# Designs tried in a protein design run: designed miniproteins, single chains, continued (4). Part 1

No score or structure here was measured in a lab: all are predicted.

Each design is a single chain, and the fold is of that chain. pLDDT is the mean over its residues in the fold that is shown.

## One batch from the design tools (miniprotein)

Design m12001
Fold by ESMFold2-Fast:
Structure m12001 (fold): chain A 71 residues (1-71)
Amino acid sequence: MKREEMEEALREGLEEMGVDEVRKQIDQQRKLIDQAEKLAEQGKIDIDQAEIDKYRAELDEIERLVEELEK
């Protein structure tokens, strides 16, 4: 998925849905990444360490954006 579209949706979502809903989505995303990491560790899915690191960085960036907009 394109990051630009996600950022646009995040901005609009924060204004319309509110920070509470967006925070819930971030928490769910974090859980999904955690599960994906566990599945990769078990050999159930093929995900490189670099991919996991990339997703974690993306999540951290999204969290930062939410904090900035919430401020």
Scores: mean pLDDT 72

Design m12002
Fold by ESMFold2-Fast:
Structure m12002 (fold): chain A 95 residues (1-95)
Amino acid sequence: AYEAARAELEAELEAARARMEALRDDPEAGLAFKRRETARLLRRVADLLLHPAAQREMNLSADEARRLAEAARVVAEGYENDDPQGGIARAQAIL
């Protein structure tokens, strides 16, 4: 269900924040974790945006949701390739 998927994403975000706090004394590990988890979370958000219930709750058309999901995946690819700014620029061109 959409509500369960949203709750899972919210729990995942809280877990990521807790891990970042645990890694605050290790900036290299913290940065690597932040990049990897940002990419993973963006891909999860892209999947959630394609759910009809999510589209209704956020007042998005199917086309708007598809475009946002594509933008999220492109940003995730940027983080995975150590080019987050390039990923963001490509996402802005899609939106």
Scores: mean pLDDT 79

Design m12003
Fold by ESMFold2-Fast:
Structure m12003 (fold): chain A 95 residues (1-95)
Amino acid sequence: AEAALARAKALFEEGIRVLEEGIRQAERLLEQGDYEGARRTLREGVRQAQGLFLEARRLAEEAGVLDEFEAWVESQAPRIEELEQRVRELLARAE
């Protein structure tokens, strides 16, 4: 249980890292005028992060620690919302 919860949290953190890296790369591409590259990079980063978040949730559910995992994810909600807002702003700029 403890090991599975730690692994689920690690997968979630990996998803956050993927999103943050995608945002940074997209910002650089926008600064260079590569709007298509920025959109592609953001879409790919979001897709990869969503996959990791889904895997983390499934792992926690299968291990019987879903409630503990969801409570921890809720404590991360402000960080997640800030990243989601940044993605929306960058996608709007890349249109």
Scores: mean pLDDT 87

Design m12004
Fold by ESMFold2-Fast:
Structure m12004 (fold): chain A 110 residues (1-110)
Amino acid sequence: MEAAEYAFRAAEEAIEAGKYASEGAQTSKSASGGAAAGMSGAGGYAGAEIAKRKGDSKGAAEAARSAAEGALGGAEAAKKGGASKEGAEKALEEAEEAREEARKAEEAAE
């Protein structure tokens, strides 16, 4: 199912955003943002797997969107919390890639 493939990619990018935010963490606040992004990716991955098993293209797109929104929120929180410039920039780049994959999942669900 094409929507689920894009949802898995969105989740993977969200996990990567969490990884870069965590690696750049200089405070507990920035570390919390990285954890939130990574958890959103993990949840998205699980949601995409369930949707694929059910043949639910809309569910896959919803999982992708949730992962991407969580990744962006977590990356922004990490940046505001004082994460390193490199870590914050890479986390935001991966979060935007997650959003693009989520958009493709939504298109494939139509």
Scores: mean pLDDT 86

Design m12005
Fold by ESMFold2-Fast:
Structure m12005 (fold): chain A 88 residues (1-88)
Amino acid sequence: MSAKEKQELKEAAKKILEILNDQSLSSEERKEQIGEILKKHDFEALKKAFLEVLRQELEKLGLSDEQIEQALRHAEQLLEKIKKEVGL
């Protein structure tokens, strides 16, 4: 994987996190926007990049390792569910 591809995955991962944190969006709007991002990238690579971005943000908030691992599991389950719903 090239440095450019890694950077694009990181930017896509940050966009997913922004969508999940956007209180103005409905659950359906979040799923649609995240689903479109998932369709444009390799799912496993994007999921890995997303979980890494999320871990870094949670560490900045001073969460415990247990809280971080729980949040990462919930986030992974959400991405897997959206993947299934969009037919990937």
Scores: mean pLDDT 82

Design m12006
Fold by ESMFold2-Fast:
Structure m12006 (fold): chain A 104 residues (1-104)
Amino acid sequence: STLDLLVPYVDTLIDLLENSSDPDVKAAAAEALGEIGYNYAKDAVDTLINLLKHESAAVRSAAAGALGKLKNNKVAGEMIDLIVNSKDDSIRYYAYAALAGMGK
């Protein structure tokens, strides 16, 4: 499966997510980590949450999509906290989008 090909690269994808200066590379790494799923990509969760604040709309959207695909109770709880407590409407929007994605 595609998962069998990507799992060996999880640490590389997390490094690209954290350290790439290219927003398109960050967005692609986020999308790949979302497809890999929570069991292998759990160490990316905090970075993906921080990327909901990123200056690039493509990165924010990709991070929200990835968090939605992970479908984990801890991630859902962190999204609810951001919706309730964040003063930034953009962060609230992407947290809501992630939470909505988890219900599908």
Scores: mean pLDDT 83

Design m12007
Fold by ESMFold2-Fast:
Structure m12007 (fold): chain A 88 residues (1-88)
Amino acid sequence: VKEKMKELEAKIKELGEEAIKAIETESPEKAAEIAGEKFGEMLKLVDEAKELGKKNPEAAEEAKKVEDTFGEQKAKVVETYRKKLEEE
């Protein structure tokens, strides 16, 4: 279970990086579409981590780390998109 939590955390970071790259390389319209899709995938992974944490209390701290990682990636993606719009 803890190994699964690490995989979920790594996947959320990967999705965040993909969203940031899309913001940097695509038009604002396409970047928003891709970032929204990546956010949806991240939320699904967070929900999976929460469910696993409820069934496996010993992994509750790892589940919280997945949620914290999502919050960090979301903030970074939103800030990157905001700056892109200000520079255009």
Scores: mean pLDDT 80

Design m12008
Fold by ESMFold2-Fast:
Structure m12008 (fold): chain A 100 residues (1-100)
Amino acid sequence: GVELAEEAKRLGREAIRLAKQGKALEAGRLAVRAGSLASLGAEKSKTEEGRELAKEAGKLAVEAGVLAVKNGETLEEINLGIAGALNGAGALFLAGSKEL
């Protein structure tokens, strides 16, 4: 769980960076991957520390997905941003977070 959540955090931070640069397609793709790994990390975590890392990763994926939607010009970019945000929200739910 922990290794997956840490990788998800890394990808989420990179997705946010790319979204802020206007690279919505690349940001959306990374947000989807970050959210998916965060959800998997939350599901596989047996410790409070692992769940907290997955929660942090989920929050980053949501932020990246939202930014990708905001900067998206095409339906593909917008759809990837939405998918990234939803995957991140799923990770937050699985980690036991009530913050969305």
Scores: mean pLDDT 82

Design m12009
Fold by ESMFold2-Fast:
Structure m12009 (fold): chain A 95 residues (1-95)
Amino acid sequence: MAEEAEKYAEKAEEYARRGDGRKAGRYAALAGSYASKAAERGDAERAGKAAERAAEAGTEAARVGEGEDAVVAAGGAIAAIGGGVTAALKGGPMP
């Protein structure tokens, strides 16, 4: 599951670099979902890092995207952030 989160984060970064906000957002959301599942299975550190990468990619795609593509990219970034927060809460250090 952490490997899938990392793979989808990489795809989100690739599509963000190409200016494809819709695909970047969709892969960012997938990375967040798999990061949450990986954290539940004890791989929280790897999952959290993958979710951070996906959130950054989705945010960048939203900044450069237009209309609906920017909205999809922003939604994907929010989903990735949610996955990262879940990972941090389940296996990260408590402040």
Scores: mean pLDDT 77

Design m12010
Fold by ESMFold2-Fast:
Structure m12010 (fold): chain A 117 residues (1-117)
Amino acid sequence: MELEKVRERAKKEGLDAILDAIDAAEKTSGVHLGVDITPEGKVHLVVALSENGKIKEVFYTEVDVADLEALQKAADEVSERLRKIAEENPDPELQEQLRTAAEFVRRIPEGVAALLA
């Protein structure tokens, strides 16, 4: 998704964790994650990868909290993409951050389910 559209939506809807992740990615190289759950029951996830002070990749997804299967599918897709980027990245520290982020993203549906129990 285009970064500016993610920012505009996040500001409009008060998605503070999404905005914080994007702002961190502009200031610090590495992998930055934001997860927000809205009162309407939407789960928002952003993963931003930055290198040399530039955002290189942004993954954004929005899923109904009631649709845990859709959330799991989205989490698995983002996790797999992060693992592929890690395998191709020459920086071993960034490889480890990407693998850690992939595992964290894969577990988001379980964490969301636990928060709603």
Scores: mean pLDDT 80

Design m12011
Fold by ESMFold2-Fast:
Structure m12011 (fold): chain A 86 residues (1-86)
Amino acid sequence: MSAGKVVLDELGPEKLGAAIGATLIAIGGATEGYFLKKPELSLEGGRRAAEHVRSLGADKGADALLSGGENSAKAAEKGEGPEIVA
């Protein structure tokens, strides 16, 4: 499952905008890390998104976003896309 789905399922429809925002922050960091070849940007994006959703009560969503950021950083280090095998 995508991290965005985990966040949405945990936060519910009342916090849909916050869940979408957090997911976009994580994707932005992963994409920036890939294009700039700086895995730390993917980690930072995941961390910021995780802190945001955790403050809203989505602990499982936060853990998924942190894992996604780490996996995207590893992909960027290998010259792959954000978890996309090139």
Scores: mean pLDDT 65

Design m12012
Fold by ESMFold2-Fast:
Structure m12012 (fold): chain A 88 residues (1-88)
Amino acid sequence: MDELLDRIAEELQRMVEHAERHQSREKAIEASIEAAMALMIIALAKTFKRPLTPEELARIREHVRKMREITGDEEAAERALRALEELE
């Protein structure tokens, strides 16, 4: 589980970095906020050594989809979504 969570976190960070290089500062900030929300859910699950609930997985998926729209980083979004599917 932790390996998949770390992969999702890494892809979220890549999407933020993509926005910083290729998008406006405003879009980079929006992407960072979405990433922070998803990363907080992941960090809480890791800290308490528990699986993510279906609701938490759905929330992370929503943040990834929103980041895809903000950043345009389709490849990182696809990799994050695949890792989320593997957690189910």
Scores: mean pLDDT 84

Design m12013
Fold by ESMFold2-Fast:
Structure m12013 (fold): chain A 94 residues (1-94)
Amino acid sequence: MKSLFPSEPITPEQLRALVPEEIRKIAEEGLKELHDLVDKNTSDPKIKEIIKGVIEGLVTLIELFASSPEEVKRRLEELKQRIPEMIAVEKKHL
């Protein structure tokens, strides 16, 4: 049978290429706001890197699975509200 699977693991960038442009734009703007909130809530560069990485992963999932621009905005707002808690948890883990 003909294989339709790629020979290499799918990268986050390749997954993002499957996302509608309007959703990508909203997610990119939201990601910038989320990064700014992390920078506002912690000065620790290691915590910033870890939390920003988690946020980037979660935003990518929102981009892939959201059915509308409104759903993207709602999920980004929910994520925004969780950032201080995520930082507090990471500080205790270290």
Scores: mean pLDDT 74

Design m12014
Fold by ESMFold2-Fast:
Structure m12014 (fold): chain A 85 residues (1-85)
Amino acid sequence: EALELEQRALELARQAVEAALKGDYELAEQLKQQAIEAARQAAELAQREIPGVTRDDADRAVDRFEAMVDKGVAAAKAEYEAKKA
């Protein structure tokens, strides 16, 4: 269950980067938010299902994932703008 949500979050993040590379910034932002939400749900389930995973561990994992997606989308937008110019 947690693993499935983690895979969903990664897939949504990939789609967000692809949308940004195509210049669809609205779709990229929507997919980014969906990816972060899926990652949050995965982290909450991991905290419940996996002994030893703390809330702090879950929160840090979500923060790192959000930072990673933000960087990926920003880089994709920059690449699109560079090619468009």
Scores: mean pLDDT 82

Design m12015
Fold by ESMFold2-Fast:
Structure m12015 (fold): chain A 98 residues (1-98)
Amino acid sequence: QIAQLALNGQVDQARQLAQQRVKAGYTDDEILRSVPLGALVPSERDSTLPVPIDDSVLGKVHPELAADGYRRRAAEETDPLLRRILLSNAVFYESFTG
C-alpha cells in the first residue's frame, strides 16, 4: 500500500502511512523496502532543484548534481523519515562520483 501510494504520486499519504509504521515499531529499513527510493519526495519542491528524483536524465548524466539537489532538499526537510530518504538518495548518487 505505501509503495502504491508513492507510485501514484500521493507522497503526503505515503509519508503519513510510513510515520504510522514507525510508531508501530517498524524500522526505517523495513519502511524503505516497502517504498521505491525517491517516491517519498515532498510534492512541493524548490523550483531551483534541477531534476525530479528517480531515473532522471540528470541522475544518469550528472550524478553529482543530483546528489547536491538531494542534499539541499534534505537540509530544508523537517520530517526525519523524509530527510533520511533524501539523504539515502544523495548517498546513492554520490557513489557514482569520484
Scores: mean pLDDT 54

Design m12016
Fold by ESMFold2-Fast:
Structure m12016 (fold): chain A 91 residues (1-91)
Amino acid sequence: MKTLVVVVTVDEDGRLIAKVYRIENGEMVLVDRKDLGKVESLEEAVEAGIDYAKEAMKKYNADKVTGAVTFGDEVVNFVIENGKVTISRSS
């Protein structure tokens, strides 16, 4: 199973930065990154992050994505597998 790890963080001006990693020989290797633009809410950040994660999954032919979106003090974790998105919050 090919799994990607997607990390989405917000900088000080509300701009989303997404990074895509794969695990190679036990190390996380950065394979893609994208500036997703400015967002003003956790909901917008999660939507943009999941959309980009779906694009990365197709681009890198991955079976699964595990991801996290950090917005302020809140973290939303997500998993994309078999076309289904599962979201959990841990803040």
Scores: mean pLDDT 82

Design m12017
Fold by ESMFold2-Fast:
Structure m12017 (fold): chain A 72 residues (1-72)
Amino acid sequence: MYVLSEEEMLEHLKRLKKEAEEAYKAGDKEALEELKRTAEKIVELLKENNYPESMIKAAEKTLEYIKELYEK
């Protein structure tokens, strides 16, 4: 199984957030919905694999941010 370090996971979350910002600026709601689903999957995977609480919280904040962009 592919195991990400905390640094690698935080980098992935940063990229996901940037992709969501770009999709929002482009008015691409379909891309935002896909990114939201991806973030939801990441949160679940981190919880299922017992990742540190700090990483789970970072992923949850990223998901919340993407949801806000999708709803607005």
Scores: mean pLDDT 80

Design m12018
Fold by ESMFold2-Fast:
Structure m12018 (fold): chain A 80 residues (1-80)
Amino acid sequence: RVLSDAELRELLREAIRQVASSGRLNETTDADSFEELLLEAARNPQPAEEVPERGVDAALELLERRPDFEAFRRRLEAAV
């Protein structure tokens, strides 16, 4: 499904919270590893513990600034 920018941003915030709360951020060695964890989180939504919004917003901004973000967006839309 094609996501609006608002829907995409909300989905990514929840995926970032899920990855951070699971402790799996320690598994990311690069941005590609981080994107794979976000795709996994989007496919399998789990309850997330409280994560500082400042950290979530910073991670989202870094992700959106990647030159391959549009390709990642299409993969994410295919995953949900």
Scores: mean pLDDT 71

Design m12019
Fold by ESMFold2-Fast:
Structure m12019 (fold): chain A 65 residues (1-65)
Amino acid sequence: SMEEIERLELRRLLLSIVGSSNDLVIERSKNNPDLVASQSRSRTAIDARIAELQREIDEARRRLS
């Protein structure tokens, strides 16, 4: 449904904002390699979740076509 797609798109948007915040922390923490490594792992996990949401959005859009 359109409502389902809108909810998934909102979740993807919110997760993208979290990812952008994480990127800023990485940029500002360049002198702390342990923190950079930890935040980079978190960014990878965020990207994986965004990819899962994108697949769900694409499938829901196909069902409406």
Scores: mean pLDDT 85

Design m12020
Fold by ESMFold2-Fast:
Structure m12020 (fold): chain A 80 residues (1-80)
Amino acid sequence: SMQQQRQQVNQLLRDWGTRAQEALRAARSAEELEERLTALREETVAQLKAAHPDQPEMIAALEASLEAAREAIVEGFRAE
């Protein structure tokens, strides 16, 4: 159902958030953080595409959102 698909997407995004926070805590440099978050974004997007092949517009919006989040997190790390 659409509700089950939405729950799966929400779980993937929650997992992304948890792993992004772990990457932020573990990273020794902005460059390492950027590499970790880029790999995480690619993994999350691949999982979204595999789980929801019929929702390209939703996936594109989520890809853009995750990229913006990555940029903001890396910029915040560089500011410290």
Scores: mean pLDDT 84

Design m12021
Fold by ESMFold2-Fast:
Structure m12021 (fold): chain A 66 residues (1-66)
Amino acid sequence: MTVRVTVTGDKPVYDTSGKVLKKGESITIEAASISFLPDGSVVVRSKDGKRLLLFDPDDAEIEILS
């Protein structure tokens, strides 16, 4: 599934590929999974297994694209 993550808070979002997303920036990932951790954190894993995006839902918006 194609997923867009947009940073809405002041905390940057880190991609394991080394990319840093700041407030107002977005990234689109072909995702294998979206997981919600017990602490409320969101984990998006890429379909190829090479990328992982971890963020607080208060600091970023996630959209599932068709």
Scores: mean pLDDT 79

Design m12022
Fold by ESMFold2-Fast:
Structure m12022 (fold): chain A 80 residues (1-80)
Amino acid sequence: HMEEKKKKIEEIANKIFAMMIVGSTLDQLIEYIKKEAEKMGISVEDLIDLLIKYAEEKNDTFILKVLKQIRDEIKKKKAA
């Protein structure tokens, strides 16, 4: 349901923010997102799109930049 999905996306976004604060690498962020997408039964690209929309709704420009970098990296690897 939409409310439960939003709550899960918020949890993932908050975890990404926490990982960034403690100095996690881009590769660690990518692996975390892959694992969460598998748990949710969606593609990594779908999860990133949902996270980007959430960040845009919250005006979280810091997370938004990082998510866009992750999206570009994953697109490059999966399009091949």
Scores: mean pLDDT 78

Design m12023
Fold by ESMFold2-Fast:
Structure m12023 (fold): chain A 97 residues (1-97)
Amino acid sequence: MLEEIREIEEEIKKLVEEGASAEELVEKAKELLEKAKKEPDPLLAAAYYVGAGLLAQIALSKDPENEEAKEIIEEALENLLKSPIEEAREMAERARK
């Protein structure tokens, strides 16, 4: 779990540092969102939702009209707010404010 969460963080950091396009960020965010939906572990699922939401937000900052990025942000946020993981809910509430 911790190693998998760290891998997600490193992958996101690499994409951002390499200046990935809005399309590349959206594609990766969709991949993480799908992994989150299939993940039975609530902590790992929350990590995937956080990663998907973050990548989609960065994509939206590069392409403000990207509807897929907006949908990913909304879906990730809704799932994080419903998470059994307290830290995930706190992160989602902070992002909403």
Scores: mean pLDDT 80

Design m12024
Fold by ESMFold2-Fast:
Structure m12024 (fold): chain A 96 residues (1-96)
Amino acid sequence: SEREKDLEYERKLVEEALKKAIELVETDREKAIEVLKEAYKKLLEEIEKKTGKKPTPEEKKEIEEKIKKEAEAVVNLIETEAKSVEELYELEKARG
């Protein structure tokens, strides 16, 4: 269905942004956040196009702040997971 094709596109967009953010988080944390913000903004534009509803200037500002917070939260999670994986790798290395 059309909806399933749209969801697949949206999923791939987020997956590619996440891959790029993971690569960038150790070298350029701010760029990692920006990549995720851009992906979330594109998703919002896609939703707005489908619904035909345009946010007011006030709503747009609120949405942009929410996107920023979500991007920062995801980058924080990536950093936490990367550290956990590194610790697990060191444990396995110590055991042979």
Scores: mean pLDDT 77

Design m12025
Fold by ESMFold2-Fast:
Structure m12025 (fold): chain A 73 residues (1-73)
Amino acid sequence: MMSKEELLERLIEALRNKDAAALNELLREAGLDSVVPAVLDMSKFTEKDVRVLGEHLGLSEEEIEEAIKAVFG
């Protein structure tokens, strides 16, 4: 099982790089491929989308805020 730390790092990297393939692979490895569309428009990804995705990944509010700051701050 992927650690919370690894999950957060991979999420931040995929979002910073606008890498839909890396994000989809992360979601598949986390067992969430059924709850997120197979194709994601990374150019339209907002802070709200990061919050929703982070909640589905089981990240805490603190971890979600860290991801948002790393990507958008």
Scores: mean pLDDT 72

Design m12026
Fold by ESMFold2-Fast:
Structure m12026 (fold): chain A 75 residues (1-75)
Amino acid sequence: SMREKAIERIEKILKEVEKNYDENTVKSFKEAAERILERIKTANEKQLEIEVEVMEGLYLILKGIDKVDAERAAR
């Protein structure tokens, strides 16, 4: 189902964050992911698409911040 695919996508992103980031970053991202997963429980098909896009957007922002922090640490 679309809901199962949405949950699977979010869980996959969360696993990538858990692999590559520090404990504090993982905790904050998990809190955001849990709120998204709660909304998905009652979401219609259009809302499922939006919630997945929100999760992917948060992950892109996180990767962008990590890149900036790495560049600053190298200066």
Scores: mean pLDDT 79

Design m12027
Fold by ESMFold2-Fast:
Structure m12027 (fold): chain A 93 residues (1-93)
Amino acid sequence: EARDRARAVLVAAGARNRGWSAEEAERMARDGGLSEEAAALAGRLVAEGASLKELGERLREIAEELAGEPGADALREIGDALISADLSSIKKM
């Protein structure tokens, strides 16, 4: 489910910001009512050390899949914000 994948990426982003483990991220996703596949995705993204840029790019792609549906614009804006936050740490490009 595209919406479940978006929620999984949001859980992973929150986990990164709070320093949560992959186990905690997966638990939070399950407690939030996400599918087992989406919960596993949240845990995997945290375990792999996915950057805010990578998480933001995934949200942007999911927002494009959901184009014209409620929440798609919000997901794109959150994705852009995560990418910008990551880029601020390496602004010397």
Scores: mean pLDDT 78

Design m12028
Fold by ESMFold2-Fast:
Structure m12028 (fold): chain A 61 residues (1-61)
Amino acid sequence: MELEVTVEAETVLARDAALLAVPAALKQPSAEEAQKTGEEQARKLTDALGLPVPKITVKEK
């Protein structure tokens, strides 16, 4: 199964924080679980840094 991850953020720093969540998301068995894991990890990182929450979308390709 090949997963495609798309990250959208209002700032470069928020995008970079979201990209750190991608490896954890890609270890999940499904696109829906990968998206949830990615969103949760990205939210924790951006919240800790005081950055706007990025948008992560995971889709099966």
Scores: mean pLDDT 74

Design m12029
Fold by ESMFold2-Fast:
Parts: C-alpha cells; sequence; structure tokens
Structure m12029 (fold): chain A 92 residues (1-92)
C-alpha cells in the first residue's frame, strides 16, 4: 500500500540521516538545510508543498541550537507531511 511504502521510505531516510549524524553532526545538519532550501526553490513543487518545507527551514534558522537528533526528527516529520499532502492530492 502507499501507506506502507511511505512508512518504509521514511524509516530508511531516518536511519541514513542518523548514521550521517553519528559520523559528522555538523555536516548532517548542513545537508538537511541544503535539502530544505532546494525543496523551497523547486519549481515542480506546489505552493502548499513549498510552504511545508519553508516552515521547517524557518524553524531551523530560528533555532540554531537544535540538536542533530531534533533536526533529523524535524526533517522526517516535514517529509511525512509532504507525502501525506501528495497522497491527498492523488485521491482528488
Amino acid sequence: SLEELKKEGLEKTRKELEEELKKDPEKAKEAIIKHLEAAVNNPKLSPEQKAIFQEALDKLKANPDMSGEEVVELYVETLEKVLDLRVEEAKA
């Protein structure tokens, strides 16, 4: 199902980011910020999808003292929100 594929994809992304965080937390945080910036500037994303990524980016910039674990959690939650929106758009 789409829900199972979403859960599997998010779990894989979380594990990959946790491994990067263990190696170099600063580089892992910078990579997440760059991914969010790329998403916000992606012309293929809807305004609603871009708003979700922008909210996450703004939260990270406002809270530079966030732990690596908190940054990974925020990013995974952001991806889940975007995937949920895409599933709803596909049902319409």
Scores: mean pLDDT 82

Design m12030
Fold by ESMFold2-Fast:
Structure m12030 (fold): chain A 72 residues (1-72)
Amino acid sequence: MAREEAEEVAREGERRLRELHAAGAPRAELLALAAEYLRRVGELLRKAGLTEEAEAAFAQADRLRAEAEALA
């Protein structure tokens, strides 16, 4: 089910971000990775018909991407 796929991608993203943060990765890299995972989650949610949740994920991804680019 596409929603469960989105949840799996979100959990993987959270794990990867925690590992990178613990390793001292720069904030710009963490934000860019978070944006990429949120974009993937949004695509899966949209495919599942969860349009409101998908739009929220895309909006958050766009904000994090913009912040990452401003820090780079």
Scores: mean pLDDT 83

Design m12031
Fold by ESMFold2-Fast:
Structure m12031 (fold): chain A 64 residues (1-64)
Amino acid sequence: DEKKKLLEQGMELYNRGVELMLKGKYKEAADLFRQAAKLFKESGRTEFSRIAERNAKFAEEKAK
């Protein structure tokens, strides 16, 4: 199932983004959250995509 594979890839990138947030690597975290958001949207998980996009924006703001 292609959608399941996209969801699993999105979750992996999202979890890596969370780890980077904990380490203060905000710009890198934002990039991973945006990649995860795209994969979540492609998998049909619109709410997961919105959450990942919000976290990307938060990380970008923290990097400034």
Scores: mean pLDDT 88

Design m12032
Fold by ESMFold2-Fast:
Structure m12032 (fold): chain A 78 residues (1-78)
Amino acid sequence: EFEVRDLLRTNPELSEEEARRFVEANKKGIDPFSGEKANYYSVDLGVLLNEESARRLAKERLGKEPRLVPIDLDKYYK
């Protein structure tokens, strides 16, 4: 619930249900939009996404290019 509110502060366009799905998927290293393994952390959205989802959301909902940090969950969260 704390993580949901943090996501909503960064992403006021998201519904509470979308924020909940983001948090749960990210805990498993999954992009909630594609259902695929997340490869990037979106600094603007505060969430793990693949590149396509991050670009789509940043351009269509935030009106700007995404700032992405590449991750490898097997290495970075080991």
Scores: mean pLDDT 67

Design m12033
Fold by ESMFold2-Fast:
Structure m12033 (fold): chain A 64 residues (1-64)
Amino acid sequence: GPEIERLAKEIEDLLVRGLVTGKISQQQADEISAQLHEALKLEDEEEKIRRLKELKEQVKALLE
């Protein structure tokens, strides 16, 4: 749904920012991308949204 698409895009945008600024390594980006892929495979939409929100906060913390 729209919230899932928005959260995924926000995570991708944060990863690009982290890589460009050197705040996130390629290894960290690969690990986060794997977690994003796993979250998107979940069948339950509420669990998927919860996992994406948690992942977004983890990426934001790496950028601070």
Scores: mean pLDDT 86

Design m12034
Fold by ESMFold2-Fast:
Structure m12034 (fold): chain A 69 residues (1-69)
Amino acid sequence: SDAERAKYEAMIRQLQKLVIQVLQNPDNVDLMRSTIKALQSEAKRSTDETFRNALREQARYLDQKIAEL
């Protein structure tokens, strides 16, 4: 439904803000770790498998980026 799409888009916008904060502070490991935890929590609460997988992939990407610092 249109209402469900609006909720999904709102969640995407919230996640984009978190990613932007990490990109603006690329050496801030604590911020990256906090963002990973936020992404994992959202993935655990989401019933949309495609969205869950996208969140998990983003968390994995940030975890690998920390390992490269």
Scores: mean pLDDT 75

